# Designed miniproteins, single chains, part 87

Each design is a single chain, and the fold is of that chain. pLDDT is the mean over its residues in the fold that is shown.

## One batch from the design tools (miniprotein)

Design m3031
Fold by ESMFold2-Fast:
Structure m3031 (fold): chain A 86 residues (1-86)
Amino acid sequence: MEEKLERAEELIVEAANLLEETGDFEAEVAASLVLMRVGIAKTLEDLEERREGLIEAARLALEYAEKFGVEEAARLAREALELAEE
């Protein structure tokens, strides 16, 4: 589980970075919110609580990626969800 959560985190961070690269102010704010959720999840010692936090971060990343039309970020966020929910 921990290895899958680490990979999910990497994918969520990459998705957030792609949102920042759009140069859209709203997408940059969205990326910051996603990264904040990832940061909070990383402070959780319980693997299940960390998993739930990363699932929430991935869902936010997917929602924003779809809103801003960043197909690659949406793909990464969906992969992160599948890894964290598995």
Scores: mean pLDDT 83

Design m3032
Fold by ESMFold2-Fast:
Structure m3032 (fold): chain A 87 residues (1-87)
Amino acid sequence: STPADRETVFDPEEMEEEELRAMARVLAAAGIDPDTVFYTLLSDERIERLRRIFAEEGVTAEVVRPSEADRARVEALIAEGRAALAA
């Protein structure tokens, strides 16, 4: 859960639509399969924007959150990497 008293407004501004479109065009040019699924830890709002831009640029890949089991594994890997970096 993300607290409502802090919004990542500068994240959407820093990742402007044009940058996301450039990324989508690269993915489209790479010939990604329609059944490709991108698992991400992004917020619902960011996922919604990515889906919209992907659709507009002709990218058929899906963007979704990982399952709880996959999220636990990803969190463990992040914690391990952070511990190694902090050493």
Scores: mean pLDDT 61

Design m3033
Fold by ESMFold2-Fast:
Structure m3033 (fold): chain A 90 residues (1-90)
Amino acid sequence: SLKLSEEEVEQAYRDALGNIDKAEEAFKAGKKSEAARYTTAAMIQAAILDVSGAKEKAAEVYERLAELYEKEGDTQSAENFRKKAEELKA
């Protein structure tokens, strides 16, 4: 498993949330491809948090992605993100 310090975990979590905020701004601007790139960056950070054992923080990132995609009308992506979050809590 990837080993991260507590500071590196906190940074990855903040970076993930920042990317979600940028994805939301991109959606509001109608820049769907840019929103997808920020979403991918947030997912990479969530995967890093998951493999480093920060399961709760990884789940929070996926829950926030689910909320964003539900708001944008992408129910399929929202359901997929919610499922990832639930699997991390099990």
Scores: mean pLDDT 89

Design m3034
Fold by ESMFold2-Fast:
Structure m3034 (fold): chain A 82 residues (1-82)
Amino acid sequence: MTKEEVARVLEEAAERAQKAGSPKEMVDFIRAAAEAVRTTPDDQLPELARAISEGLREMAKKANPEAQKALTEASDAAERLA
């Protein structure tokens, strides 16, 4: 999976979380994570991707069912770059 594909999955997860009524802070974090994935150099990308994956997995534990699914899928996608 490319960093562009992972960034797109993160953007789709942010949109799904927003539509599911998730807190603004959660949605903003996911959008910021997508931008960070796009702009981070490949040599630093695995460390960033691991941090994003962990953050999304923790957020998923507290999210409603629809947002939880989106966050889990996004976490798994980020982990593939780690």
Scores: mean pLDDT 83

Design m3035
Fold by ESMFold2-Fast:
Structure m3035 (fold): chain A 77 residues (1-77)
Amino acid sequence: SLDEQIRQMLLELAENERQRELMQLVLDNLPLELAGSVAHLILNRFPDKELSELTLAQLTSIPGVSAAQARKILAAA
């Protein structure tokens, strides 16, 4: 499907395993329309952080991420 093709393209943009894990986590928990931009902003603002080190406040500071979505991402990480 087109959605699966978009998911695979976004995963291929990941340069390392950490970025791929982040992209997968975001894709599993956010709409496709937001996933790419949210992952890009997380990688740019927190490039050296492990996913488990991200806080609710840091995730909700990203445009397009609600408190509910941030909690879901953190629970899955």
Scores: mean pLDDT 76

Design m3036
Fold by ESMFold2-Fast:
Structure m3036 (fold): chain A 84 residues (1-84)
Amino acid sequence: VKELIDELFEAIKNRDYEKVIELMKQLADLAEKAGAKGIALTFRRYAEELEKDPDNLYTLLLLQTLFVSEENRKAFEKAVLDAL
């Protein structure tokens, strides 16, 4: 799980949104298998929004806001890992 989160941050940093979509779907599947339905739904919705509109500035800015700060990134990572 941590390796997928690290890959997600790297993909966001590089603006590789095709890979971001792929990794979010993988994280959603893992969250669903772990019973974290809320987190699974959140990742699935982000992937769907980016697929519908790859230039969706709202979703892209939200992702950038979460992952621009190393502190926010680690807080998010911990929250996801604690829920899974």
Scores: mean pLDDT 70

Design m3037
Fold by ESMFold2-Fast:
Structure m3037 (fold): chain A 67 residues (1-67)
Amino acid sequence: MEEEAKKLRKRIEELTKKAQELAEQGKTDVAAEVLSYIGEARRALEEKNLDKAQEYIDKAEELIKKA
């Protein structure tokens, strides 16, 4: 469980960097939406809800792919 939470936190770090890159490209609306999902994923990790955290991370990744 701790190893899984560590991997999810690493994915959140990578998604945060990608959101910053999108903002630098002028895609601020998409970047803000990605950061919103990242915030929800962090909250789910604090609640020890790995499934919910993964769902929000997946949503953020899909937004980045469509950007």
Scores: mean pLDDT 83

Design m3038
Fold by ESMFold2-Fast:
Structure m3038 (fold): chain A 95 residues (1-95)
Amino acid sequence: MELVEKARENLKKAKEALESGDIEKAVQYILEARRNLLEARKRGEVSDAEADELFAEIYKLMAEIAKKQGNLDAAESYQRMAEIYRKRAEEKRAA
């Protein structure tokens, strides 16, 4: 599915930008991945479990960015969101 593939590609680029220290670029790729994922859900091109798994990755990367920026409160909030989406994805796959 093109939009899901674009979301995954943008998440990979976000991780690479984050590892290189380009926080602004990492944020841009995360926002694009989120847009692609929301559109894929609207079109029925992604399962709920897969969407929740990808949202967990988005929030995990956002938490890492917040840590690098010294925003520990935001980092904790994003980590909680990542854990919620990860558990939802596991529940939908296992149940």
Scores: mean pLDDT 84

Design m3039
Fold by ESMFold2-Fast:
Structure m3039 (fold): chain A 79 residues (1-79)
Amino acid sequence: MSKLEKALEYVEKGKEYLKKQEYEKALESFEKAIELDPKIFEKVPELETLLRLLAHEFRKNGKEELAERVEKILEKSRE
């Protein structure tokens, strides 16, 4: 299995965790996807939107440290 295929599986897991409102597990899944293939943002254009949604949910729940962790990922995607 290619690194891209594994990264795509982690994106799908992250989406499932978002639907279940398991936001910390969703973040961990998206981080694993990006670690496996940093170019995953080019292959999954909606990933930036999903991460922004995740950061919003963390702030809404008072989890500022986790929201900042998501924002750092988004900043790196533009470098």
Scores: mean pLDDT 82

Design m3040
Fold by ESMFold2-Fast:
Structure m3040 (fold): chain A 74 residues (1-74)
Amino acid sequence: VSEEEFEAEVLLALGEIYLAIGKNDYKRGNKESAIDSYKKAIELFEKAREIGSPELQKEADENIKYAKELIKKI
């Protein structure tokens, strides 16, 4: 595993953590915090997409689309 690939994997995982935080905030009625967490997740996924393998890029793109859908629901 290259350094770039490892960094992309870490960014993807961190983005997933922020998605989970956002979902929890939304469930608790904190819409503003949910949106902020989803936006942070998108930023992290975009960074992972730039440096990741084609497989990681596809996974990041799917997560970005999902996060954007979550924001639209709020």
Scores: mean pLDDT 87

Design m3041
Fold by ESMFold2-Fast:
Structure m3041 (fold): chain A 81 residues (1-81)
Amino acid sequence: EAEEIRRRLEELVERARPGAEEAAAAGDRERLLEEYVEPPLIETLKLLGIPEEEAREIVEKLRNGEITADEVEERVAELRA
């Protein structure tokens, strides 16, 4: 289950990669996060059983720099426990 979800995450990241690279090359961090990182991340968190409201809160904190990617993983583990 966790391995299957990780594979789906990798596929989503791979599919978003061209658009993410374009946004990164333009230096548009907000666009990169909102259009290419946040939607796949929210969808993945929902697949992991995290409610949409909590998933959006995690993603918003990540965008604001209040948490790191490592802290997102820890937060997901807490919400699933």
Scores: mean pLDDT 64

Design m3042
Fold by ESMFold2-Fast:
Structure m3042 (fold): chain A 66 residues (1-66)
Amino acid sequence: VERLVALGERLFAQGRYEDAAKAYAIALSLAPDDEAIRRRLAEALRQHAAQHPDDERTWRAAEAAE
């Protein structure tokens, strides 16, 4: 599980947001009660949205993550 979270963070840092979201989602499927992973997913998407505020596609993804 931790490997998937770390992979998601690294992919996000590389600008591969879609793959990062998939990695976090898989981690959640393996540990659905892990609130830390849920928070990481939401915060990572919010951070990306903050860096690209004029990209509506990014904002839609961030809003869905809540």
Scores: mean pLDDT 68

Design m3043
Fold by ESMFold2-Fast:
Structure m3043 (fold): chain A 87 residues (1-87)
Amino acid sequence: MAGTEPPMSEELREKQEEAVEKFIEMYKKAFPETPEEDLEELRELMLKHIELGIMPPPEVILALAEELIKEGVSLKDLINGLKDSLK
């Protein structure tokens, strides 16, 4: 039985990568005391989620950033949640 995974849309992936960069920028702006090390860990985790095809659409990524910041969800809590998603 031949099973090939459908390739993720290249355009969608590029837009998701842009949304990830904006997400990180929004978090850095909202929490300027955030260590760059934590921002890099977040970036790596989000890029892995894109690679696995489990990342939401770009608009949803940006909307989530605004909502999480508004609710005061820490970057550390977000990182832990993303790590759980990879398990």
Scores: mean pLDDT 76

Design m3044
Fold by ESMFold2-Fast:
Structure m3044 (fold): chain A 99 residues (1-99)
Amino acid sequence: DRALTEEERKEMAEKLLEEGKKFIELLEEKGEITEEEKKELEEKTKEAAEELKNAKSEKEALLTMGKYLKYILELLQKKGVKEAEEPLAKVEAKIKELE
């Protein structure tokens, strides 16, 4: 498990914020989430980005990203988005592998 540099942590956090915002916007445009759920996901994205800035290793960073993706996918699955089922299973398997 490799230690991350401060620059790598910052870059990962910035990329997560950018991609997370785009994804949330797409979900809203498709009508898959409510305005309240959008606010919750935006806050979760900020929390995950902050955790990435503090990640000590690649494993810790991957766990943070995996848990963030799992949260989004579980929300979509709960709302009946069938396309979330396979990605969720893959994310859960990866989290288990890293733990």
Scores: mean pLDDT 82

Design m3045
Fold by ESMFold2-Fast:
Structure m3045 (fold): chain A 97 residues (1-97)
Amino acid sequence: MALPAEEAAEARALGAELAARRAAAEAAGRRDELIALGAEAARLAVRYALRAGLISEEEAERLLELIDRIREMLLAGASLEELEKFYKEFEEKRKKE
């Protein structure tokens, strides 16, 4: 199912703003802010994808678990580069299945 036009436009605008804030936080070395922004951006994307019918409820639950695990790794002191490697491995494993 598609989102209403106004809600879809707002979702796109919010996504762009979050991406810009993430880039600024990375440049400034604001790690805690990056953790917060990353989690919010990911949850927002999952929510809108589910409402738009782009993903199933089961896929949404899987993605939310992934977000929680990434946050846990960040709290344990993992670097952003380590998280990017983890995400790539996760995607490669999914594509193989």
Scores: mean pLDDT 71

Design m3046
Fold by ESMFold2-Fast:
Structure m3046 (fold): chain A 75 residues (1-75)
Amino acid sequence: SMAARRAQLERDIEEGLRRIIAGVLAVAQVNRDKVPPEQRDAAIRRLADQYLARMDALDAPSLSEILRALEAELE
């Protein structure tokens, strides 16, 4: 059905957006921490995985609420 296909597409888009956001936040954190070039790739992967885990643990469906919660943790 169209409804089932739309629901699946919405889940796929949400998953993709979470991964993009996690990657952007990981790069920003690595830049703030001034991580050396030789450690950047490993640090980005680790931090992106941590941000994804935090997003999954949050009981907030909105992107704005997820970003606020993550900002509080980055202090």
Scores: mean pLDDT 76

Design m3047
Fold by ESMFold2-Fast:
Structure m3047 (fold): chain A 67 residues (1-67)
Amino acid sequence: MPPSIEKNLELAKEYLKANQPELALKVFKEISKEYSLVEIDKYLREFFAQDPELFNKARRVLLGDLD
């Protein structure tokens, strides 16, 4: 995983844990400037492999579900 996306995924993870999905979405929008949605989904699967609840939350936010 590239260091730039790993740093942004750590930040998004903290926002998701703090129940701040709109801030997590802003992080995903920054990542989407350099990576496709498919690549971001792949990196989410790798990054959140040990936390399925947080992975599902991250995927919903990435797809535009902020609830």
Scores: mean pLDDT 80

Design m3048
Fold by ESMFold2-Fast:
Structure m3048 (fold): chain A 66 residues (1-66)
Amino acid sequence: LDAHLAAVGARATAEARARVPAVTDVRVSREGDRVVVEATLGDAHPTDEQVAALLEILRRAEAEAR
């Protein structure tokens, strides 16, 4: 299960970094019965389009982790 979350996070990180250069990492973790998906951003500010793309990637990662 933890290995599955790590794999989902690695895939989401690769996709996010390709589409949103400001993203450095995407982590997927479990807190009890909840799935938490977190994106870490560097010093660059993403555009509204990039923010929308990132949210799509995070929602997909959350669905895959459940």
Scores: mean pLDDT 78

Design m3049
Fold by ESMFold2-Fast:
Structure m3049 (fold): chain A 80 residues (1-80)
Amino acid sequence: SVLKRLEEVLGEEIARRFERLVEEKGLPPDQVEEVADLVIEVAKILREGDSSRSVDLDLDDPRMQEVLGELIVDVAERLL
């Protein structure tokens, strides 16, 4: 489960917020997995402080961009 992977990396609170945003925005399962994987990768970069890493944030769907943006703020506040 993508939600379980997100919970294992970022904790239950962020995983619950992701689930809520997915439900509110109506993201299909394929897009849910893509956004969750991107959030996990960004969180790893923030935790490690490794500026040599990069993540491709090119998302085709505006709903995916909105969910990612909201979660990145939460992740940054929790990790920084």
Scores: mean pLDDT 74

Design m3050
Fold by ESMFold2-Fast:
Structure m3050 (fold): chain A 85 residues (1-85)
Amino acid sequence: MKKVTFLLATDDEKLTEEAVEYIEKAEGMEGALVVIVDAGATTDGVKRIAEAAKKKGAEVKVVKVEEATEEIIQEIGKKVVEEEK
């Protein structure tokens, strides 16, 4: 079973720091998928989360919320949840 972690990235540096800490504290991230939803995050913030996940051996996917409707976001979330089964 593939472990999937869904993280929201915003322009709030505190949320970015919490996401990085979450990844760094998590064990068994090797072979896991980390999905980063970019909701107006800084380029640097997204890179830090992605680098933290990659250092733990996780695969990283970045999705831009600016180009997605609520329906598309729901469909993406639904597929991510199915990967945890």
Scores: mean pLDDT 68

Design m3051
Fold by ESMFold2-Fast:
Structure m3051 (fold): chain A 60 residues (1-60)
Amino acid sequence: MTLQQSDQAVQGARQLAQQLLDQGASPQEAKDKATQYLVDQGFSPALADNTATRIVNQLL
């Protein structure tokens, strides 16, 4: 994975989390969906969880 590919995946996860929060989803639901998205983009489960947690915390 290149640095650009990693940045694009993080931006996609952020957009997904923001959309879910705007629709009334809980922070936990937004985190779970962002984590799944990042795993699908090639992130390890641990890295995806840590990254999604950071994203959701920044959006709150």
Scores: mean pLDDT 81

Design m3052
Fold by ESMFold2-Fast:
Structure m3052 (fold): chain A 76 residues (1-76)
Amino acid sequence: NAYEEAIEYTKKAIKALEAGDVQSAIEYLERAKEAAKDAKPVTLNLELSIAHAKAGDVQSAIRYAQAAIQQAEILK
């Protein structure tokens, strides 16, 4: 299921952000976005998470990633 795949990559991204590995987190978020490509509420939250991670705002990146998981859980 594409939504389960997006959730698992997003969870890996959150763990990478918590560990300070921003580059791995961005890679996982981009993989999650590819898996959820047809679901705008999920992909928009993942894009916001990526943007904040690139800006060094780890707390906002995690919050948007969590929002993406919530949206994907509703749609699966």
Scores: mean pLDDT 88

Design m3053
Fold by ESMFold2-Fast:
Structure m3053 (fold): chain A 86 residues (1-86)
Amino acid sequence: DEEALREAARAVIAATDELLAEYEERLARTADADERARLRTGIASLRAARAQAEKVLSGEHRGLPEEHRRAIEEGLRETAAALAAA
């Protein structure tokens, strides 16, 4: 339902804010090229997930076709579960 989707979006935003702070701090401390590349990829993925969660909270997703709304809902729930497991 809409409330469960909004709850998942809030969970994603909270988790991504914490992980982004951690990844940015690690990126500032490491000189290892491979670790820097992994951290930059992780930061980009976290920012993308956060942006999608914000679209749900703003209601922007409601203007999309049903198939796109379902994809966003599924993606947010999967992301919330993955972040909870990390």
Scores: mean pLDDT 79

Design m3054
Fold by ESMFold2-Fast:
Structure m3054 (fold): chain A 98 residues (1-98)
Amino acid sequence: MPEFPEEIVEASKLDRKEQVKKALELIRKGEPVEKAGNYLIIAAGHIPDPETAGLASTATVLATERGDKEGLERVARLILDDAPAEEFRRLRRELEAA
């Protein structure tokens, strides 16, 4: 079993909006993108709509793998705004095209 990063365990103790706020704090402080990505993947998993949760999770992984702090901030804002699946589909396409 892969060892869970400490950030995943700590994120699981927070609600979705607090998880997103922590991810944005880590990005602003210049912490590694993987730490912010770990908080955002847990936050995405807490989105009630499974399609939106899957799209948000995919966008988070893609931005994290590319080291894209702006992409991660965009995912975070969409989660905080309770954005519809269409907005995450658009973001995912933009990240795939970059």
Scores: mean pLDDT 79

Design m3055
Fold by ESMFold2-Fast:
Structure m3055 (fold): chain A 62 residues (1-62)
Amino acid sequence: SEEEKARLREETKRETQREANKLVEEGEKNNWSQDEIDKRLQELADKKGRELAERLAELERR
């Protein structure tokens, strides 16, 4: 359903943002390169986005 999809998107966004914020904060505190932080953030976003897309596609097959 559209409500289930919306809920999954919001939950995934909230969790991803929380994880990303912690990653950025730790990287900045430890003086990681911006490129390294960006790479890790992109990898996190890609993984979470793929998992969300798969779950959403599963809901649409019903």
Scores: mean pLDDT 82

Design m3056
Fold by ESMFold2-Fast:
Structure m3056 (fold): chain A 68 residues (1-68)
Amino acid sequence: MSRKEQIKEEAKEEFERMLKEKASASEVLTKYVEMANRVQNDPSLSEEEKKELMEFLEELFKEVVKKL
């Protein structure tokens, strides 16, 4: 599995867990910021991969917040 795919999978699992545990919008936002910072600071990711991951995380965050 590529680093990009691993990060996508980890993000999905974390946000799914948060939804099941009925996390607050504040907790979801904190997790999103943490993941975004991890992506931006990952030296193994290309700029193209970082852009794709940031777009993925934004979409996932919006979907999770809508379900809260």
Scores: mean pLDDT 82

Design m3057
Fold by ESMFold2-Fast:
Structure m3057 (fold): chain A 98 residues (1-98)
Amino acid sequence: MVRIREVRSSHSDPNPEAQQRLQESDRRNDELARRMREWARETGRDLDLVTASSAVLDSNNQLSSYSLVRGTVDGEEVLYWEELVNPPTPDSSARPVP
């Protein structure tokens, strides 16, 4: 029998919009986690799974959310998915590096 370990964290402001956004992120994360668990069971490999999501309001009442799903198999990372909603648009005039 394969060993599957899951660590989950979810945080939101007590704002209905933030809670709704968190629920949406959790649903997506749960789907990815479910697929990873099935894959691990089919391949007979141990899985460590981390899922995290948050939805918060900034000082300007702007809603931002963060989601993370990370899967490791036999100590090797096989899935990493991270999303930040409402990030600042990259300035195309920004010069990378020096």
Scores: mean pLDDT 70

Design m3058
Fold by ESMFold2-Fast:
Structure m3058 (fold): chain A 79 residues (1-79)
Amino acid sequence: MEEKLEELKKKVEEELLKKGVPKEAARVASNAAVMGVMSGMSPEQTKQLTEKELLELGVSKEEAEEAAEIVARYVEETQ
């Protein structure tokens, strides 16, 4: 994995954990961020993917939206 993608994954996961998001959900969101960058997805597309995956995992809509917003911000900064 490129150093930039490894840092993206770490930063997303750490920020979500700091906000009280469970480790598994934070990991799913950080993986979605990396996949979005690698696939050339827009920040909005990556946000939608992250929100969908977190909702399927049982995360509340409010928490999923907050986590997806964080993912989108980091994806935008990485592209």
Scores: mean pLDDT 81

Design m3059
Fold by ESMFold2-Fast:
Structure m3059 (fold): chain A 65 residues (1-65)
Amino acid sequence: AMLAQPATAELESGVTANGLRIEGGTITGDSAQDLGALLDEVRKRIAEAEAAGVPELRIDSLTRS
């Protein structure tokens, strides 16, 4: 169990099946659990953007909240 170590994940830039353009980036959490929660939020925002017909979603803009 490594709860107190920072964890990172890389998201690739691409286009989804619905034509949503995603600008990728690196997500860093203070722990593996925090990283998991951040990735879950990103997935929810992608699904919401696709449902709303948004043409572009930038992951870097999600790090400033």
Scores: mean pLDDT 68

Design m3060
Fold by ESMFold2-Fast:
Structure m3060 (fold): chain A 117 residues (1-117)
Amino acid sequence: TRGARGAAGGGAGGGGLPVTEPAVARGIKTAEEPLGKTILAYALQADGTLHIEIVNESGALPSPEAAAKLVREVLDEHPEVRRILISRSPGMEAVREAIEAVAREYGAELAYDPAWD
């Protein structure tokens, strides 16, 4: 809600999704990996569009397995998701393929947001 904007600061320092539409849900999911914790930040819009950003705390690429696990957790909690938006960043192809496979299991589609490139 609008009131939550005044309490903003709850994002990881310097990290935030560039979501312009009002979000009905926001959160962070994490998974342990050999190179460190993989973090998925999400924002869900009222139309069923889920914006996600996924990073590993080491600065390396997240594994496709961790990405699939975290997206599955979000979709289990939010069955209203119809579309997942993710960055087209280079090197993320395997991660996007894993997310697309999970999206298809839940009847959602994967798309990209060019504003995040």
Scores: mean pLDDT 73

Design m3061
Fold by ESMFold2-Fast:
Structure m3061 (fold): chain A 88 residues (1-88)
Amino acid sequence: MKELTTKEKVIHFAAKLYESGLKVGEYSPLTLSEVAEQLGVSQSAVSKALSELAKEGLIEIDREKKRFAIASEEAAKKLIEREEEILE
């Protein structure tokens, strides 16, 4: 497996959540801090990556819940496509 950037790790994580049954608009079962722990990166790095993905229309961030959700079915498809490109 190639060394992934934090943004690529977040894309991979989001795509795997969707493939595992997370619905569009449903918040991740993990908080941003828990996602950071699972990816082996800082919470600040995850927050920056999620902010970039939110700007791209792929992810929605709820700052009060400290969680993210996939923005749309089209966004979910784009995340899966980007994950496949990242891992190939």
Scores: mean pLDDT 82

Design m3062
Fold by ESMFold2-Fast:
Structure m3062 (fold): chain A 60 residues (1-60)
Amino acid sequence: MSPVEKVRKLLEEHKDDSEDVLSEKVQALVDELGELSDDEQKEIQLLLQEAKNAKKAAEA
């Protein structure tokens, strides 16, 4: 799987977890993957922000 696909799956598997847990797991995966292109980093950041925004909207 591509780095972006791994992050997408991780966010889907952990969508019921808190924003902090999602951020921690995504950061750990990114650290493990190491070298990412600018496009991959931007897409990963967008996916994480979308997941956080969804949780924040549900809490608001």
Scores: mean pLDDT 77

Design m3063
Fold by ESMFold2-Fast:
Structure m3063 (fold): chain A 90 residues (1-90)
Amino acid sequence: MDQAAIEFLRRHDASDAVIDRIEKEGVREVLERAIKLNEEAIKTKDKKLQELAKETIKLHEEMLSLEEWTVEDFEEHFKKLKEISEKILK
């Protein structure tokens, strides 16, 4: 359930508004919306944005493939997103 995501966010001093959004919408809906936004980015002609969007979609799909989430799954997911962003945008 979304409790693992809420615990992860609390460990990283996320705002109450972010926590409230996950509690109301759920992690699955937030990730699916993020995938949709990245699918639109792939349609651009910017090569760096296309590469970043494709890698981000892959990571979000990996998270959505899990039947349940642990805090450690969110820690690893965030780490991978940060590493990919740093490699592509630098």
Scores: mean pLDDT 76

Design m3064
Fold by ESMFold2-Fast:
Structure m3064 (fold): chain A 90 residues (1-90)
Amino acid sequence: SPELEERIQRAREAVDRIVAELNASPDPKAALDRLEQTHPEEARIVLDPDSLPDPEVRRAVTRAFHEAVVSGRLTPEQVKALLERRAERR
């Protein structure tokens, strides 16, 4: 549906925002703290995907994250910081 496609696109854009902000900062943890304050909607989508009702949207987040890792857009240190922040929310 167009509504689901829009939510999938927003999820992909949220991952792109997080990737861009992490790459703009030498400190991944500080970047994530700032993102949660300045872009709380995008941070929620990426850091708390289980809060999203649609499994297709959750899969889109997982896929976009995976694509960012395999394309080299995220470093192992940045991935570790993201996974640690996700764990802190659970």
Scores: mean pLDDT 83

Design m3065
Fold by ESMFold2-Fast:
Structure m3065 (fold): chain A 60 residues (1-60)
Amino acid sequence: MSVRQFKLALLRALRELFGPEVAERVLPLIKAATTRDQAIAAVEAVVGPERAAEVVAAAE
């Protein structure tokens, strides 16, 4: 999966699990991410590591 596809999958998972408001808070950080690790770090920064793990699992 490309970084772009993974970023879109993360945003979809964020919206499904935590709602559109949370997804909107992560969106600018995810847009700035150029690697998979940076995209995961963006999710962790907003929702914390435990919830970020749930989002990553749902995106894969």
Scores: mean pLDDT 83

